# Ledger of designs, part 7: designed miniproteins, single chains

Each design is a single chain, and the fold is of that chain. pLDDT is the mean over its residues in the fold that is shown.

## One batch from the design tools (miniprotein)

Design m212
Fold by ESMFold2-Fast:
Structure m212 (fold): chain A 58 residues (1-58)
Amino acid sequence: MTGVDLARALYGAGRLTPEQREEMIEAARAGDRERLTRLLTTVPGISPEQARRLVDQL
């Protein structure tokens, strides 16, 4: 799974705004793991620990 796949999956589940989706896709394409982790923590129900684990699995 790529960061782009994750962003699309979260958006399809109604968990992201269009703005958050675009920011996550941009961060994923740039390889910016820190920005991806930070953006994931803005999603309701995702803790900082969960965000870090998700990015580590990409």
Scores: mean pLDDT 81

Design m213
Fold by ESMFold2-Fast:
Structure m213 (fold): chain A 70 residues (1-70)
Amino acid sequence: DKLKEIIDRFNAGKETKDDRYVFVDMLLSMPGVTGGDIFSKIPQIMNGDPTTIKNLLIELGYEDLAKLIK
């Protein structure tokens, strides 16, 4: 639910820095991903546009989440 709200704000161009922090925390809590994998991607998550975030999710194997981003 919180993750969907964040993705909706990214799609609308209304995301905040706090949204990006929560997004990083949620990705770190997902099964099958190590903290090291996410830490290497933090600059892309904190500074990326929706297309960058979508491509990152595809790269990490979260195609279902990536489809929620335009």
Scores: mean pLDDT 73

Design m214
Fold by ESMFold2-Fast:
Structure m214 (fold): chain A 66 residues (1-66)
Amino acid sequence: GPLIEKLKELLKRIEEGEAVEKILAWIDSIPNPGIQTALRHTLEMALKSEDALNRIKKGIEEIEKG
């Protein structure tokens, strides 16, 4: 669904080393407040540790598997 696709793009942007300010501007361009909130929260968690980023990646993979 749209949230999972945006979460995958968020992870790609983080892994490619995009500036936080550019990632936040991209999140703010998404016309869905619920998705914006979820992406901002995920970004904050991912920035706290590499382990948090890896856990988020695995969570997305498990959701896509069913």
Scores: mean pLDDT 79

Design m215
Fold by ESMFold2-Fast:
Structure m215 (fold): chain A 70 residues (1-70)
Amino acid sequence: DEEKKKVEERFRKVMEEGMRIAAKHPEKADEILSFLQRKGTEVGKALFNRDYKQAEKIIEEAEEWLEEVE
């Protein structure tokens, strides 16, 4: 429960950051939104399987990608 909440909170921050970057770079908005949709599905599957390490890894990869797109 606590681990799930932490993963969900961290992913919400990723979503917020991605939307902020998409607003700043409209030409990249579709790519960013598609990326976030895919990563959201991957995180959801990891959480369903209670694989919190995998969920954290997916979030880390998403954070790194968003920094590069910035």
Scores: mean pLDDT 84

Design m216
Fold by ESMFold2-Fast:
Structure m216 (fold): chain A 70 residues (1-70)
Amino acid sequence: SPEREEAIRVTAGLLIVAGLDFELEYNFPISEEEKENILKTIDELLARPDLLSPEQIAYVKEVKEKLEKY
């Protein structure tokens, strides 16, 4: 179903964000291309706040701020 496909995409996006947060915490090198792609994923997640918990929204915004300061 379209709803299930959307839920899978959101879950995948959250996993990408969590992976980036780990990379930032351990000072792994991040390319400009990777940074741009993950920022796009973050913006797509934040465009659908109805599919996220308040805690997930706060977390995604926190990771965005960390990435923008990198």
Scores: mean pLDDT 85

Design m217
Fold by ESMFold2-Fast:
Structure m217 (fold): chain A 83 residues (1-83)
Amino acid sequence: SAGRELMLRVLEEVHGPAYAEEFLALHRELLAAEAAGDEARVAALLPRYIDYMVELARALYERGLISEETLARVEEDAAAARA
């Protein structure tokens, strides 16, 4: 989607192409594990994926694309998901 492409471009510009490629690879692996019903694999991948989502939210905030309130909610949701 256009939104996903924009977010990946922001990650690439802030953290570099290697970081964006790692996020894409992890996202595809997580989707494949979910589609296969591999709950153990999803559980193993999810913490790293949550870390990437927090970094994406921070990158979007630094670019003025999301509010401080939205960033705080993403960080709170991530902390709850790690508990």
Scores: mean pLDDT 79

Design m218
Fold by ESMFold2-Fast:
Order: structure tokens, then sequence, then C-alpha cells
Structure m218 (fold): chain A 73 residues (1-73)
């Protein structure tokens, strides 16, 4: 679970950084950070237990939703 936890922490951090970039109008940086968050969340899902999969899926959904929003802005 250490590997999955670390990936989930990285995914959350990337999502937060992406949200900050989006709020600042840096859409290119926001897109890059959200894509990285999605990748880390997907890796976490592969390695996580049920609870970790739920948390990682929540991060994945948030990052994917925000990525779609910024691409359509």
Amino acid sequence: MEEARKLLEEARKLLEEGNKAYEQGDFDTAIELYEKAIDKANEAIKLADREGQIEASTVLLAAATNLTAVRNA
C-alpha cells in the first residue's frame, strides 16, 4: 500500500497545482498538471485496496472534469 499511497498523494498535489494554474488563467500549465494527476491516479488505482481505489477514483474524476472544463474554455 505504500506505493499506492505515494501515487495518490502525488495525484492530489498535481490536482491542487492544476487548480491554482487554472484560477490564474494559465490554461496550458493547468492542462499539463491535470493530465499528470490523471496518470498518477490511474497508477494508484492499479495498486490500491478498495478504499484507496475510491479515493484515487475521486481524484481521477476531479482532474478529468477540470481538464475537460479548461480545454473548453
Scores: mean pLDDT 83

Design m219
Fold by ESMFold2-Fast:
Structure m219 (fold): chain A 78 residues (1-78)
Amino acid sequence: MKIKVILPDGTVVEIEADTPEELFEKLEREALRAIIDQQVSGVKIIINGEEIDFRDYEKVKEAIESLKDGDVIELRPA
């Protein structure tokens, strides 16, 4: 599965993963990187118009399971 992630600074990164678990791990890495590099206190993830706090791991994982190849997600400052 291949998805595009829009970071808080507008940078687009492409993530490829074979499982929802691998996709979550890669997204968590990008979220943590954005917190450090963009100096934000937290990150929200936007999937299919739904805004989820990345610290709500259960809800984020459920949303990731709904993703399809070519989907776009956005990370925004919390």
Scores: mean pLDDT 76

Design m220
Fold by ESMFold2-Fast:
Structure m220 (fold): chain A 83 residues (1-83)
Amino acid sequence: MSLLEYVKKNSSEEELKFIELVAEAAEENAGKATEESALEEAKKKLIEEEGVSEKKAEELKKKIKEKFEELEKLAKEVSALKA
């Protein structure tokens, strides 16, 4: 099971939509986007395209950022164990 599939399985429909927008932002920037810039672009798209309030979009951004930071920390710990 991939980290992305794990996040999708344990996320609400709103969180899944945010994750999809982050993926779109990353693809549009062709590897030039930072994690933070992709999250900001996804938040902007939620507000402009989906009509989500700024407060709710910021809350979703924070939740998804925390989930990715936790998974990155776990991935780094696993990588350290492989070495």
Scores: mean pLDDT 66

Design m221
Fold by ESMFold2-Fast:
Structure m221 (fold): chain A 84 residues (1-84)
Amino acid sequence: SEARKEFEEFVKRIVERAKPYVDSLDAEEQEELLKEAERLKEENKDLSFEEWLKKIKEAENDARKSAILSLALLGIGYEKEQKK
C-alpha cells in the first residue's frame, strides 16, 4: 500500500514536470517525443520502479530525455492498471 502511494505520487510529479515541456513543443516535436517514449516503454517494460527512478535521475538535467522517460513510465503504469 505504501509502495503504491509512493508510485502514485511519483507519477504525479513526473506528469507535473513533463507537461510544461511537452506543451511547449510543436506538433511534430510532440509526435517524435511520443514515438521515442513508446519505443523505450516497449524495450524497458520489465524494469522495476527503482530502475526507472535511476534512469530518470540520470537524465534530470536533460528536459527532453526526462520527458521521454517520464512518458514511457506513465505508459507502463497505465497498461499495468488496465490488467486488473
Scores: mean pLDDT 69

Design m222
Fold by ESMFold2-Fast:
Structure m222 (fold): chain A 60 residues (1-60)
Amino acid sequence: SEVDRRLEQLRRALEAVADTDTPVATVARLVGFSSYRTAARNFRRAYGISPREYLERLRA
């Protein structure tokens, strides 16, 4: 689905910006999510964690 493709784009974008101070909400907007809330709900359903938690783990 388009949502699944956009979630994969979000996941890859988070990996690409892990070494920067880019806010997670900015990344979600840039890949085309209308709101961070929508991105976070769908991301948790697909990957079991929020985009913010995923990005924090990449930065740890």
Scores: mean pLDDT 85

Design m223
Fold by ESMFold2-Fast:
Structure m223 (fold): chain A 92 residues (1-92)
Amino acid sequence: SKVEEAVKLLEEEIKKNKELEEAYKEALKEGFSPKAAMVYAYMVGLSRTEEEKKTIKEIVKELIEKGEKAIDEALIILAEQLKAKEEVEKKK
């Protein structure tokens, strides 16, 4: 499924980056599901400030409240962004 492919791609990216892996573990400790923790971790990697990280946590909490379908949709979008970035790098 697209969700399973997205999970695999984001998991590989998180494992390559210590900051993302720490954010993922932190989210799990706070009770986030593995999927929600992946969304949080990858979005944290796109941020540069503590204020942005707080905003990201609120966004992910809102997605959790909307249900697993919203989290799955976010995972797919983030995985597509990762793929697009990789394709741009290959075309340089």
Scores: mean pLDDT 79

Design m224
Fold by ESMFold2-Fast:
Structure m224 (fold): chain A 90 residues (1-90)
Amino acid sequence: SSKEKAREGARKAAEEGREAGEEARRGDAEGAREESEEAREYGREALKLSGKEGASEASGAGLNGIAGGVDGWAAALRAGHEEAARAALG
């Protein structure tokens, strides 16, 4: 169903968001940008498909991905990888 596809898209967006943060932590601006772009695309598609009933599930997955991405982003900034940190956020 569209709701199930929205939930899957939200999970993928969260996963790519975490990966963007990890790439940024390693100083890989290109990798961080690529993962961030994938996260945005999955999130955007999930939003289109979620409707009212899918919103809670999509939000939960998104928050988990943001938390993981933020940890990696913060580590990147502490390591001086400013460009990679910016890339991870889009």
Scores: mean pLDDT 69

Design m225
Fold by ESMFold2-Fast:
Structure m225 (fold): chain A 113 residues (1-113)
Amino acid sequence: SIDKIKELVTKLEQNFQNLVSNKLDASKSEKHANNLINTANELAKYAKESSPTDASVAGSLLHSLADQLDKQATEFSKDPKYKKAADYLKKASSSLRNTADELFNYADAQRRK
């Protein structure tokens, strides 16, 4: 359902904020990046089981979040002390973008049936 998608999107946004807040702590940045990746995978599984429309919505939300993660990583990359946080943001962004692409491909395939 769309409500479960919204819940998981809120969890993704919270982990992004937590990664940014802990940008000097490599271990916490890694933890929040892994939470972003795991929550995105949960969102994808739920959306695919729900409908092709929910899969497309989830894909768009994850793609938008990946763009935000990339922008933040670029800003953090300007200061060497935030390098690990920038690297974890890039890792999470790449994973979320791949998950979004899988969701778009799934939705497209289902609509062609």
Scores: mean pLDDT 88

Design m226
Fold by ESMFold2-Fast:
Structure m226 (fold): chain A 95 residues (1-95)
Amino acid sequence: SFKDELTQQLRDLILSGIGRSPGVRRLNIELAVQLVKDAMDNKGLSKEELLELLDRAVELALQQAKELGFTQSQLDDLERNARDAREAVRRSLES
């Protein structure tokens, strides 16, 4: 489904930020915000549904990173980046 595809795209963006520069992480957050806004505007998904999909993407990213043997430091970085992405998305959807 479109929701599953969006969740996978968001998961991949979250994972691709691990061990990358702050500039790359910022671009990944900007792309995540764009994908979510496009889904709201063009697919009629609510703010609540979009935040739920993002939270699911974060859960899947953390699970995959653990399965791949990422260090605790890398997992902590992923969780911080995910919180920043969620806040950026939330603020974008409220404007």
Scores: mean pLDDT 84

Design m227
Fold by ESMFold2-Fast:
Structure m227 (fold): chain A 61 residues (1-61)
Amino acid sequence: MLEIGLKDPRFQEAFKKIEEAIKKYGDDWKAIGKAVSGVELPDTVLENMKKLYEEYKKYKE
């Protein structure tokens, strides 16, 4: 679902924001999620963000 959004180049921007938040907050994924989205995210969403960022790192590498 929502796969139309995946074709948007904004996906790379989202991962860049996550990377910058990691530099600021380290491994605090709750703080990272809040910094990126502006709101506190559920645990399941934070786990998904972490997995997506690991995949992004592989592509970047």
Scores: mean pLDDT 69

Design m228
Fold by ESMFold2-Fast:
Structure m228 (fold): chain A 79 residues (1-79)
Amino acid sequence: LEEAIRLLEEALKSLKDQGGNKETETALNQAIDALRRGDLVAALNALGQAKKSAEDAGFKETVRLIDEAIRAIAELLNS
């Protein structure tokens, strides 16, 4: 959980450094809040929205960090 949250905080920083995107920022914050509550399903749903928004905007580094967070969460679900 802590690693996934750290990756998403880094994704938010990457997004802001690239000029920001409100839709992606909102979805990333929703995913972080869900992870802090232990709701992995809600977190994955929010990350799907964040990834789509970041891809549409061309934020490749933010997409990479989101993909790493999704992998970390998936490993928690399969352990």
Scores: mean pLDDT 81

Design m229
Fold by ESMFold2-Fast:
Structure m229 (fold): chain A 80 residues (1-80)
Amino acid sequence: SERDKLLDKVREAAIKFLKALYNKDAEEAIAALREMLETAEKISKEAAIEAARSAIEAAEEFKNEEVVAAARELLEELEA
């Protein structure tokens, strides 16, 4: 189904995001985060908000303050 394809795409973007966090590549992490949130929005606004919150938690665990700030800004835009 279209929903299943979008869920797979969100999962692939999430994996890219986590790999970029592990490699301390903030640019790549933010790019993957944007892709993940854009894809999640096609499913629902709630899915995008949940993905953004999870991304903030992951970025905080990796202590990447630049990615935390970017993820918080994107969450604020989604909640507006």
Scores: mean pLDDT 88

Design m230
Fold by ESMFold2-Fast:
Structure m230 (fold): chain A 69 residues (1-69)
Amino acid sequence: GFKELHDEILKLIGLTLSILGEELELKQKLKTAPEEHIPELQKQIEKLKSEREELLSKLKELGDELDDL
């Protein structure tokens, strides 16, 4: 019902913000990283970006479902 959908949306928002924080920390590390560590950090940032985009997609679907109630 509405309550369960609302609670799931809030949970996914929290997870999305957590991943965004991790991305920002890795981007900050990238600015001062030795050249040999840059590819590894970029790979980690891209993985988190993909995870964040997946969560945002799920949030959009749940928001659309909420509007149908």
Scores: mean pLDDT 82

Design m231
Fold by ESMFold2-Fast:
Structure m231 (fold): chain A 93 residues (1-93)
Amino acid sequence: SFEEYVEEGKKAFEEGKYEEAIEHYLEALRLEPSNTEVWKNLVKAYKELAKKEKNKEEAELIYLSTLEMLENNKKVPKEIIEEVKELLEEFKK
């Protein structure tokens, strides 16, 4: 369920398993693509993964995949896309 994916994502994030957190949040967003809080949690998980990664190019690919999902998802309101893109650009160093 959506709630189970969100809970699993939060649990993985708390355990420092950011890649697993991202996977769970993406599954949650596949079910409820307009949930702004989950998009924000996804961006936070990506930020922590980018800080932890030794290879910034691999972190960049995860970033770009997330942007592509946002832009190609017709169910996400424009306002949410704009807000999350702004957060992604802020966290992309």
Scores: mean pLDDT 72

Design m232
Fold by ESMFold2-Fast:
Structure m232 (fold): chain A 68 residues (1-68)
Amino acid sequence: DKKKAQQLLQEAYAYGMLGDMDTADRLVRQAADLLGLSPQQTRQLLDQFRRQVQQDQSILQQYQLQRQ
């Protein structure tokens, strides 16, 4: 179910942004399973997700951090 997968991805993003990438990865894998993704597609999704979360965290921290 695409709707359930979207909910899992939203929860994964929240956990990722909080620094809990282990929980985030697990939720992304569950979402991928619901979407019927292959193991290869799941790994690609995880790589893209981790990169996006890390980039968003870095941008947010730099924006709030005074570089002191």
Scores: mean pLDDT 80

Design m233
Fold by ESMFold2-Fast:
Structure m233 (fold): chain A 85 residues (1-85)
Amino acid sequence: DDEVKEVVKEAIKILKEILKDAPADLQPEIQESIEELEKSKDLKKVIEAIRRAIEVVEKDPALAEKYAGALERLREAVKFLEKKL
């Protein structure tokens, strides 16, 4: 599904932008989510990776505030992908 591929590409792009500003302690978990999105063909694992990345970013209030709009786009991506299950 081309729409699923585009949503996943956008999520990867958003997470890579957040990763650049993320504290060193959060970078490994965000990077793991990006790698899962890049390699996984399992839609459930893709959704789980995006959800995990959102939770990781939300652990840092300043990062979450800076990227509030990006996090909302990631939440919308999760909702869209869940409808494709």
Scores: mean pLDDT 88

Design m234
Fold by ESMFold2-Fast:
Structure m234 (fold): chain A 60 residues (1-60)
Amino acid sequence: MIEKVTVKPGENLAELAQHFGFGSVEAFIEANKELNPRLLEDPEHPERIEEGETLYVVVK
């Protein structure tokens, strides 16, 4: 299934990756990049996200 997640103040991809059971930010991006092309825009700082931003997370 796909979960709609709104980024909270101070939250980042590393915290989301840990919460959803991904081993790393890179693993989170690899699994979710199809639903979030935005995650591929800055490959040097992929974990930088904005407060209030919406992400779609693939969960089983």
Scores: mean pLDDT 73

Design m235
Fold by ESMFold2-Fast:
Structure m235 (fold): chain A 57 residues (1-57)
Amino acid sequence: LGEEIARIVDEALRRAKETGNLEQALKDATDRVTELSQRHGAPFRAAGRAALAASKA
């Protein structure tokens, strides 16, 4: 789970830097995290939000 979230976030940030479109990259990452959270439930949603927040900092 942690590795999956880290990969999604890292890929999104990398694309945002390359394209200059942070909003689209974050939207894509959020969609992926949401899909995983539906499989794993509330604990995963909390972890996903924390990872995205940390990446923004």
Scores: mean pLDDT 70

Design m236
Fold by ESMFold2-Fast:
Structure m236 (fold): chain A 61 residues (1-61)
Amino acid sequence: VELSRGVFSVVWQIETLLDEGRVDEARAYMNKAVQKYRSLGDDETAAEIESQGNELIAQRE
């Protein structure tokens, strides 16, 4: 299922970047992924990525 794979892949990459201390890159990656899914009309996937990504980033700041 590409939709679920997309969310999990993006969130996993955000977590990986945060684990490496690359907070700015994690935020940029999240924002790019959110824009990509919104441009595809997939607002639900974009909202999930934004919600989970922001929570993970906030825990590291």
Scores: mean pLDDT 77

Design m237
Fold by ESMFold2-Fast:
Structure m237 (fold): chain A 104 residues (1-104)
Amino acid sequence: SRISVEMLELAIILLGRQNLLPRTADGGIPISTLTEYAERHFGASPEEVEEALRELEERGMVRRVGDRVYVNPLSDESLEKLKEVLLSLAEIEGLPTSLFSELM
């Protein structure tokens, strides 16, 4: 993967809360859709996506139902803070911030 599991977790929250991925009618993101995006944009493996989703679920940030995930509500202030954290982590790791431009 081009990014850490921690950065992948932040990206998943931002993708989900900003409606940046195709969804089911009830607002769920298919895990397959999320995995394809993460592989294409970040070089993340399905195993890394599963690890990120497990950690997010343990923290109460996402809910899983069958083959779908739902990102729990967050304030606009919380989303802006997560964007700042993601960009800071990208700079520390020497990654181009443009990698996350669609999430900003």
Scores: mean pLDDT 86

Design m238
Fold by ESMFold2-Fast:
Structure m238 (fold): chain A 90 residues (1-90)
Amino acid sequence: MEEVEKQRIDERMKEAEEKAKLFDSAAQTALASISPEVAEIFRKAAEHYRLAAQDPEKLDEHEAEANRLIDKVKDLATSLIENVKKAREA
């Protein structure tokens, strides 16, 4: 059980690192084509995900704050993040 828990923490840290990159890219796109306010939300979320990936002691805290920020614009965030992922895979 403890090994599975550690694996999930490692996975969450890797996801946080990738989410930081995705939301950083989304913030640039939002700044150019949506609004500065939405861009600022994505930028702050990216910052919290980056901190979560670098500090496992604060992983839950930063992940919760990033998720709270994204919840404010979640429909737009989901669409924009999926578009960024598709562009990077293409």
Scores: mean pLDDT 74

Design m239
Fold by ESMFold2-Fast:
Structure m239 (fold): chain A 65 residues (1-65)
Amino acid sequence: SMKRKIAMDAEGAMLLMAGVAKKAEIRDGKLIVYYEKLTEQSEKILKKIAERLKEEGAELEVYKV
């Protein structure tokens, strides 16, 4: 849906701007995020974003690069 895509785009942009993600992409209805190092604060941000995306019917996948 358009609403789901907008939510994924917004959360991906937020993660990039916050320096939590080095790269973000949308594939198969999922927001895919790549990180180099994960801090305690970054983990909390990712958990909150995963919860918000779940409310919109989207999923977050997180990978280390």
Scores: mean pLDDT 84

Design m240
Fold by ESMFold2-Fast:
Structure m240 (fold): chain A 87 residues (1-87)
Amino acid sequence: SEIQEKMRQAAELLQQAFESTPKQATQYVGEAGRLLVEATRLAYQQSKRRAQVGVGLIKLAAEEGTKRFAETKPVMDEMVAEAEAIL
């Protein structure tokens, strides 16, 4: 499905972010965040509960990412804000 494909692409980008420099990681996290937000919007059309789970996972990823790379905080804050706006 389109949701599963976007989630897979986001996971690959997040893996690349953890293997990259902090500057490059910010770009990969931003792209992954956009895909996760899009997947969450599509999930909301099927079930609000599934979208809520998606938002929770995005928040957890942003928290852990910021702990590892403080430089990613602005990108992760934006990703969380966009995800919460879906609900």
Scores: mean pLDDT 78

Design m241
Fold by ESMFold2-Fast:
Structure m241 (fold): chain A 80 residues (1-80)
Amino acid sequence: MPTLEEKKELAEETIELTEELLRKTREVIRKNPELAKQLKEDLKETVSKIKADIREKLKDYPDLEQETLGRINALLEETL
């Protein structure tokens, strides 16, 4: 069975992947401001899927789930 430590590693890996996605999206928007609206909509859809996956994978660890979703939301707000 996955341990709490394994679930924490999964959460941190997901945060890192989300940070990379947001960083790349910001760079593309900076270079192509005319695409900002479409890229922000695509980003919201992708992050929604990431959040759904986290809710499923961390369902037995509600405190870690809430913390991870909160961190993802904060990263998204910084980008939008």
Scores: mean pLDDT 83

Design m242
Fold by ESMFold2-Fast:
Structure m242 (fold): chain A 79 residues (1-79)
Amino acid sequence: MVEKELEELATVEGLVIEKPLKGTLEENGKKLDTPVSPPAEYEAAIQTPGTTIEDDKKYTYERDGQKATAEGFRARTLA
């Protein structure tokens, strides 16, 4: 499961993990607070042992003239 996968990553020395953040839906320049699922590539990354995601990375979806931005789990190796 994703939660156990993140715990497994946490056992690696120098790894930092953050919990998922709420997504935001943008419509005509206005932001609406709404839960948004992370993109598939992001989910695949956090489920792979040893994978890291930059903490400043944001994902944006575009659908039917709407834009949705999501910040999810962040896992990275400390420098």
Scores: mean pLDDT 42

Design m243
Fold by ESMFold2-Fast:
Structure m243 (fold): chain A 82 residues (1-82)
Amino acid sequence: EKLEKFAELFRKHLNEILSKLPADEQEKLRKARELYFKFLKGEISFTEAINELGVTPEEFFELLDRYNKLVKEARKKAEEEL
């Protein structure tokens, strides 16, 4: 129950934070995350992930770091609202 509520609030705050970014940046960050999780699940290779996004390995990790900062902000907001 509490964990379900946290997930709902986290999703809400993350979407609100992402909506403040330009549409192209939102899409790129979302796609980087999706590709990273596919890579972690063994569904695609790391090379396939970076090639699909059209970035270098360095740029890919920079996008993930940026997304991780937004995730941490969303988590803090969700925890404060919970």
Scores: mean pLDDT 80

Design m244
Fold by ESMFold2-Fast:
Structure m244 (fold): chain A 109 residues (1-109)
Amino acid sequence: MLDLDNPEVKKALQDMLKILGELIDRLEQAETPEEVLAAVDEAMERFKEKLLSYKNLTKEQKKALADAFGRAVVALVESLYPDQPELVEKVRARVDEMRKKFIEEIDKL
């Protein structure tokens, strides 16, 4: 579980919320499924860069944050595109693949 007394955990949660907010703006402007997938890729990569930059988070905390972010991204796409189940499924598959890569990179730290 995340230790909220660690200031980098709070900072990571703030950075996560900021990136999710920027993703919402990008998704509202997306006109094609390809633009939705590109916006998701950008959000996932930006959070990965932030997550790997934190020096005072444990590997377990980083993995928990990566998992939470991935689930939040999928939930966001589901809420914005409730009538596009195929798009939601593609986003879920993409997020799961990128999440696996995040965990591999965290384990190499």
Scores: mean pLDDT 82

Design m245
Fold by ESMFold2-Fast:
Structure m245 (fold): chain A 97 residues (1-97)
Amino acid sequence: DTIIDIAKKIIEYAEKNRDKLTPEQRKVVEELKKAIENKDGGRILRNIRRLAALSDEFAELVRKILKDPRTPEEIRAEFREDLSRLEQARKAVEKKK
């Protein structure tokens, strides 16, 4: 799958569960749709990461995408590095408590 195909799968999940989404999550979904229309891979990745950060359900969906053999390694690498940076940032904040 391309990054656009992956983003479309995330949007399909979001539309099926639209009534369960927060207003902030719905806003990020709309921004993801615009990024797809503009074929902006960087903005697609950024908005997918934002959804995963806002929702355990979207985070689980992203993890399933990373395990799918059809997902290119380049896309898996992008998400692994970003998730690692988010985890380090969370630990740094908790350690300062």
Scores: mean pLDDT 72

Design m246
Fold by ESMFold2-Fast:
Structure m246 (fold): chain A 87 residues (1-87)
Amino acid sequence: SKQAAIEVLQKVIEKIKKSKDKELTGNQVGQLFQESMEELKVSDDEKQLAQRLLVQALRQAGLKSGSDVASKSKVISSLQQVIDALS
């Protein structure tokens, strides 16, 4: 469901906020995303939707590849913007 995809992105934001890192790579955000999906036990269809939304947010944050780096605040802001657009 759309709500389950939103909950995945919200959990990623929570994990980022708890991180001591000032900056994150696309790969680091991707790992937190995978952990969030596993913890929430979302369906394959919900995983695909959440993945598309994550890619959109990462693109907005300037994380076009796994090695690109963005500030913690920019990643959080981009994820929140995608969530807000779906609400």
Scores: mean pLDDT 87

Design m247
Fold by ESMFold2-Fast:
Structure m247 (fold): chain A 82 residues (1-82)
Amino acid sequence: NDEKIQKFIDWIEEVTAGLPQASEELRREIEKLLRELREKYNLKLTDEDIKRLAELLSRGTTSVESVKDIIIPMFKKFGLIS
């Protein structure tokens, strides 16, 4: 994995620690969003990275719309996109 991607995953894991798990449906919607963003921004996210991020991000949100609002600023903060 890219070092920036791993640091981003590790940070999300830390900030979502102890939060309850979301539904499988929400996780799948977030995985779809992450795959679309990977294509759009040419991100070096593996399928395992996407699965892990969807699991973690679902813990901190109630909907895929909430993730859409925050994910791009977070990717910029971690240097994944310009």
Scores: mean pLDDT 81

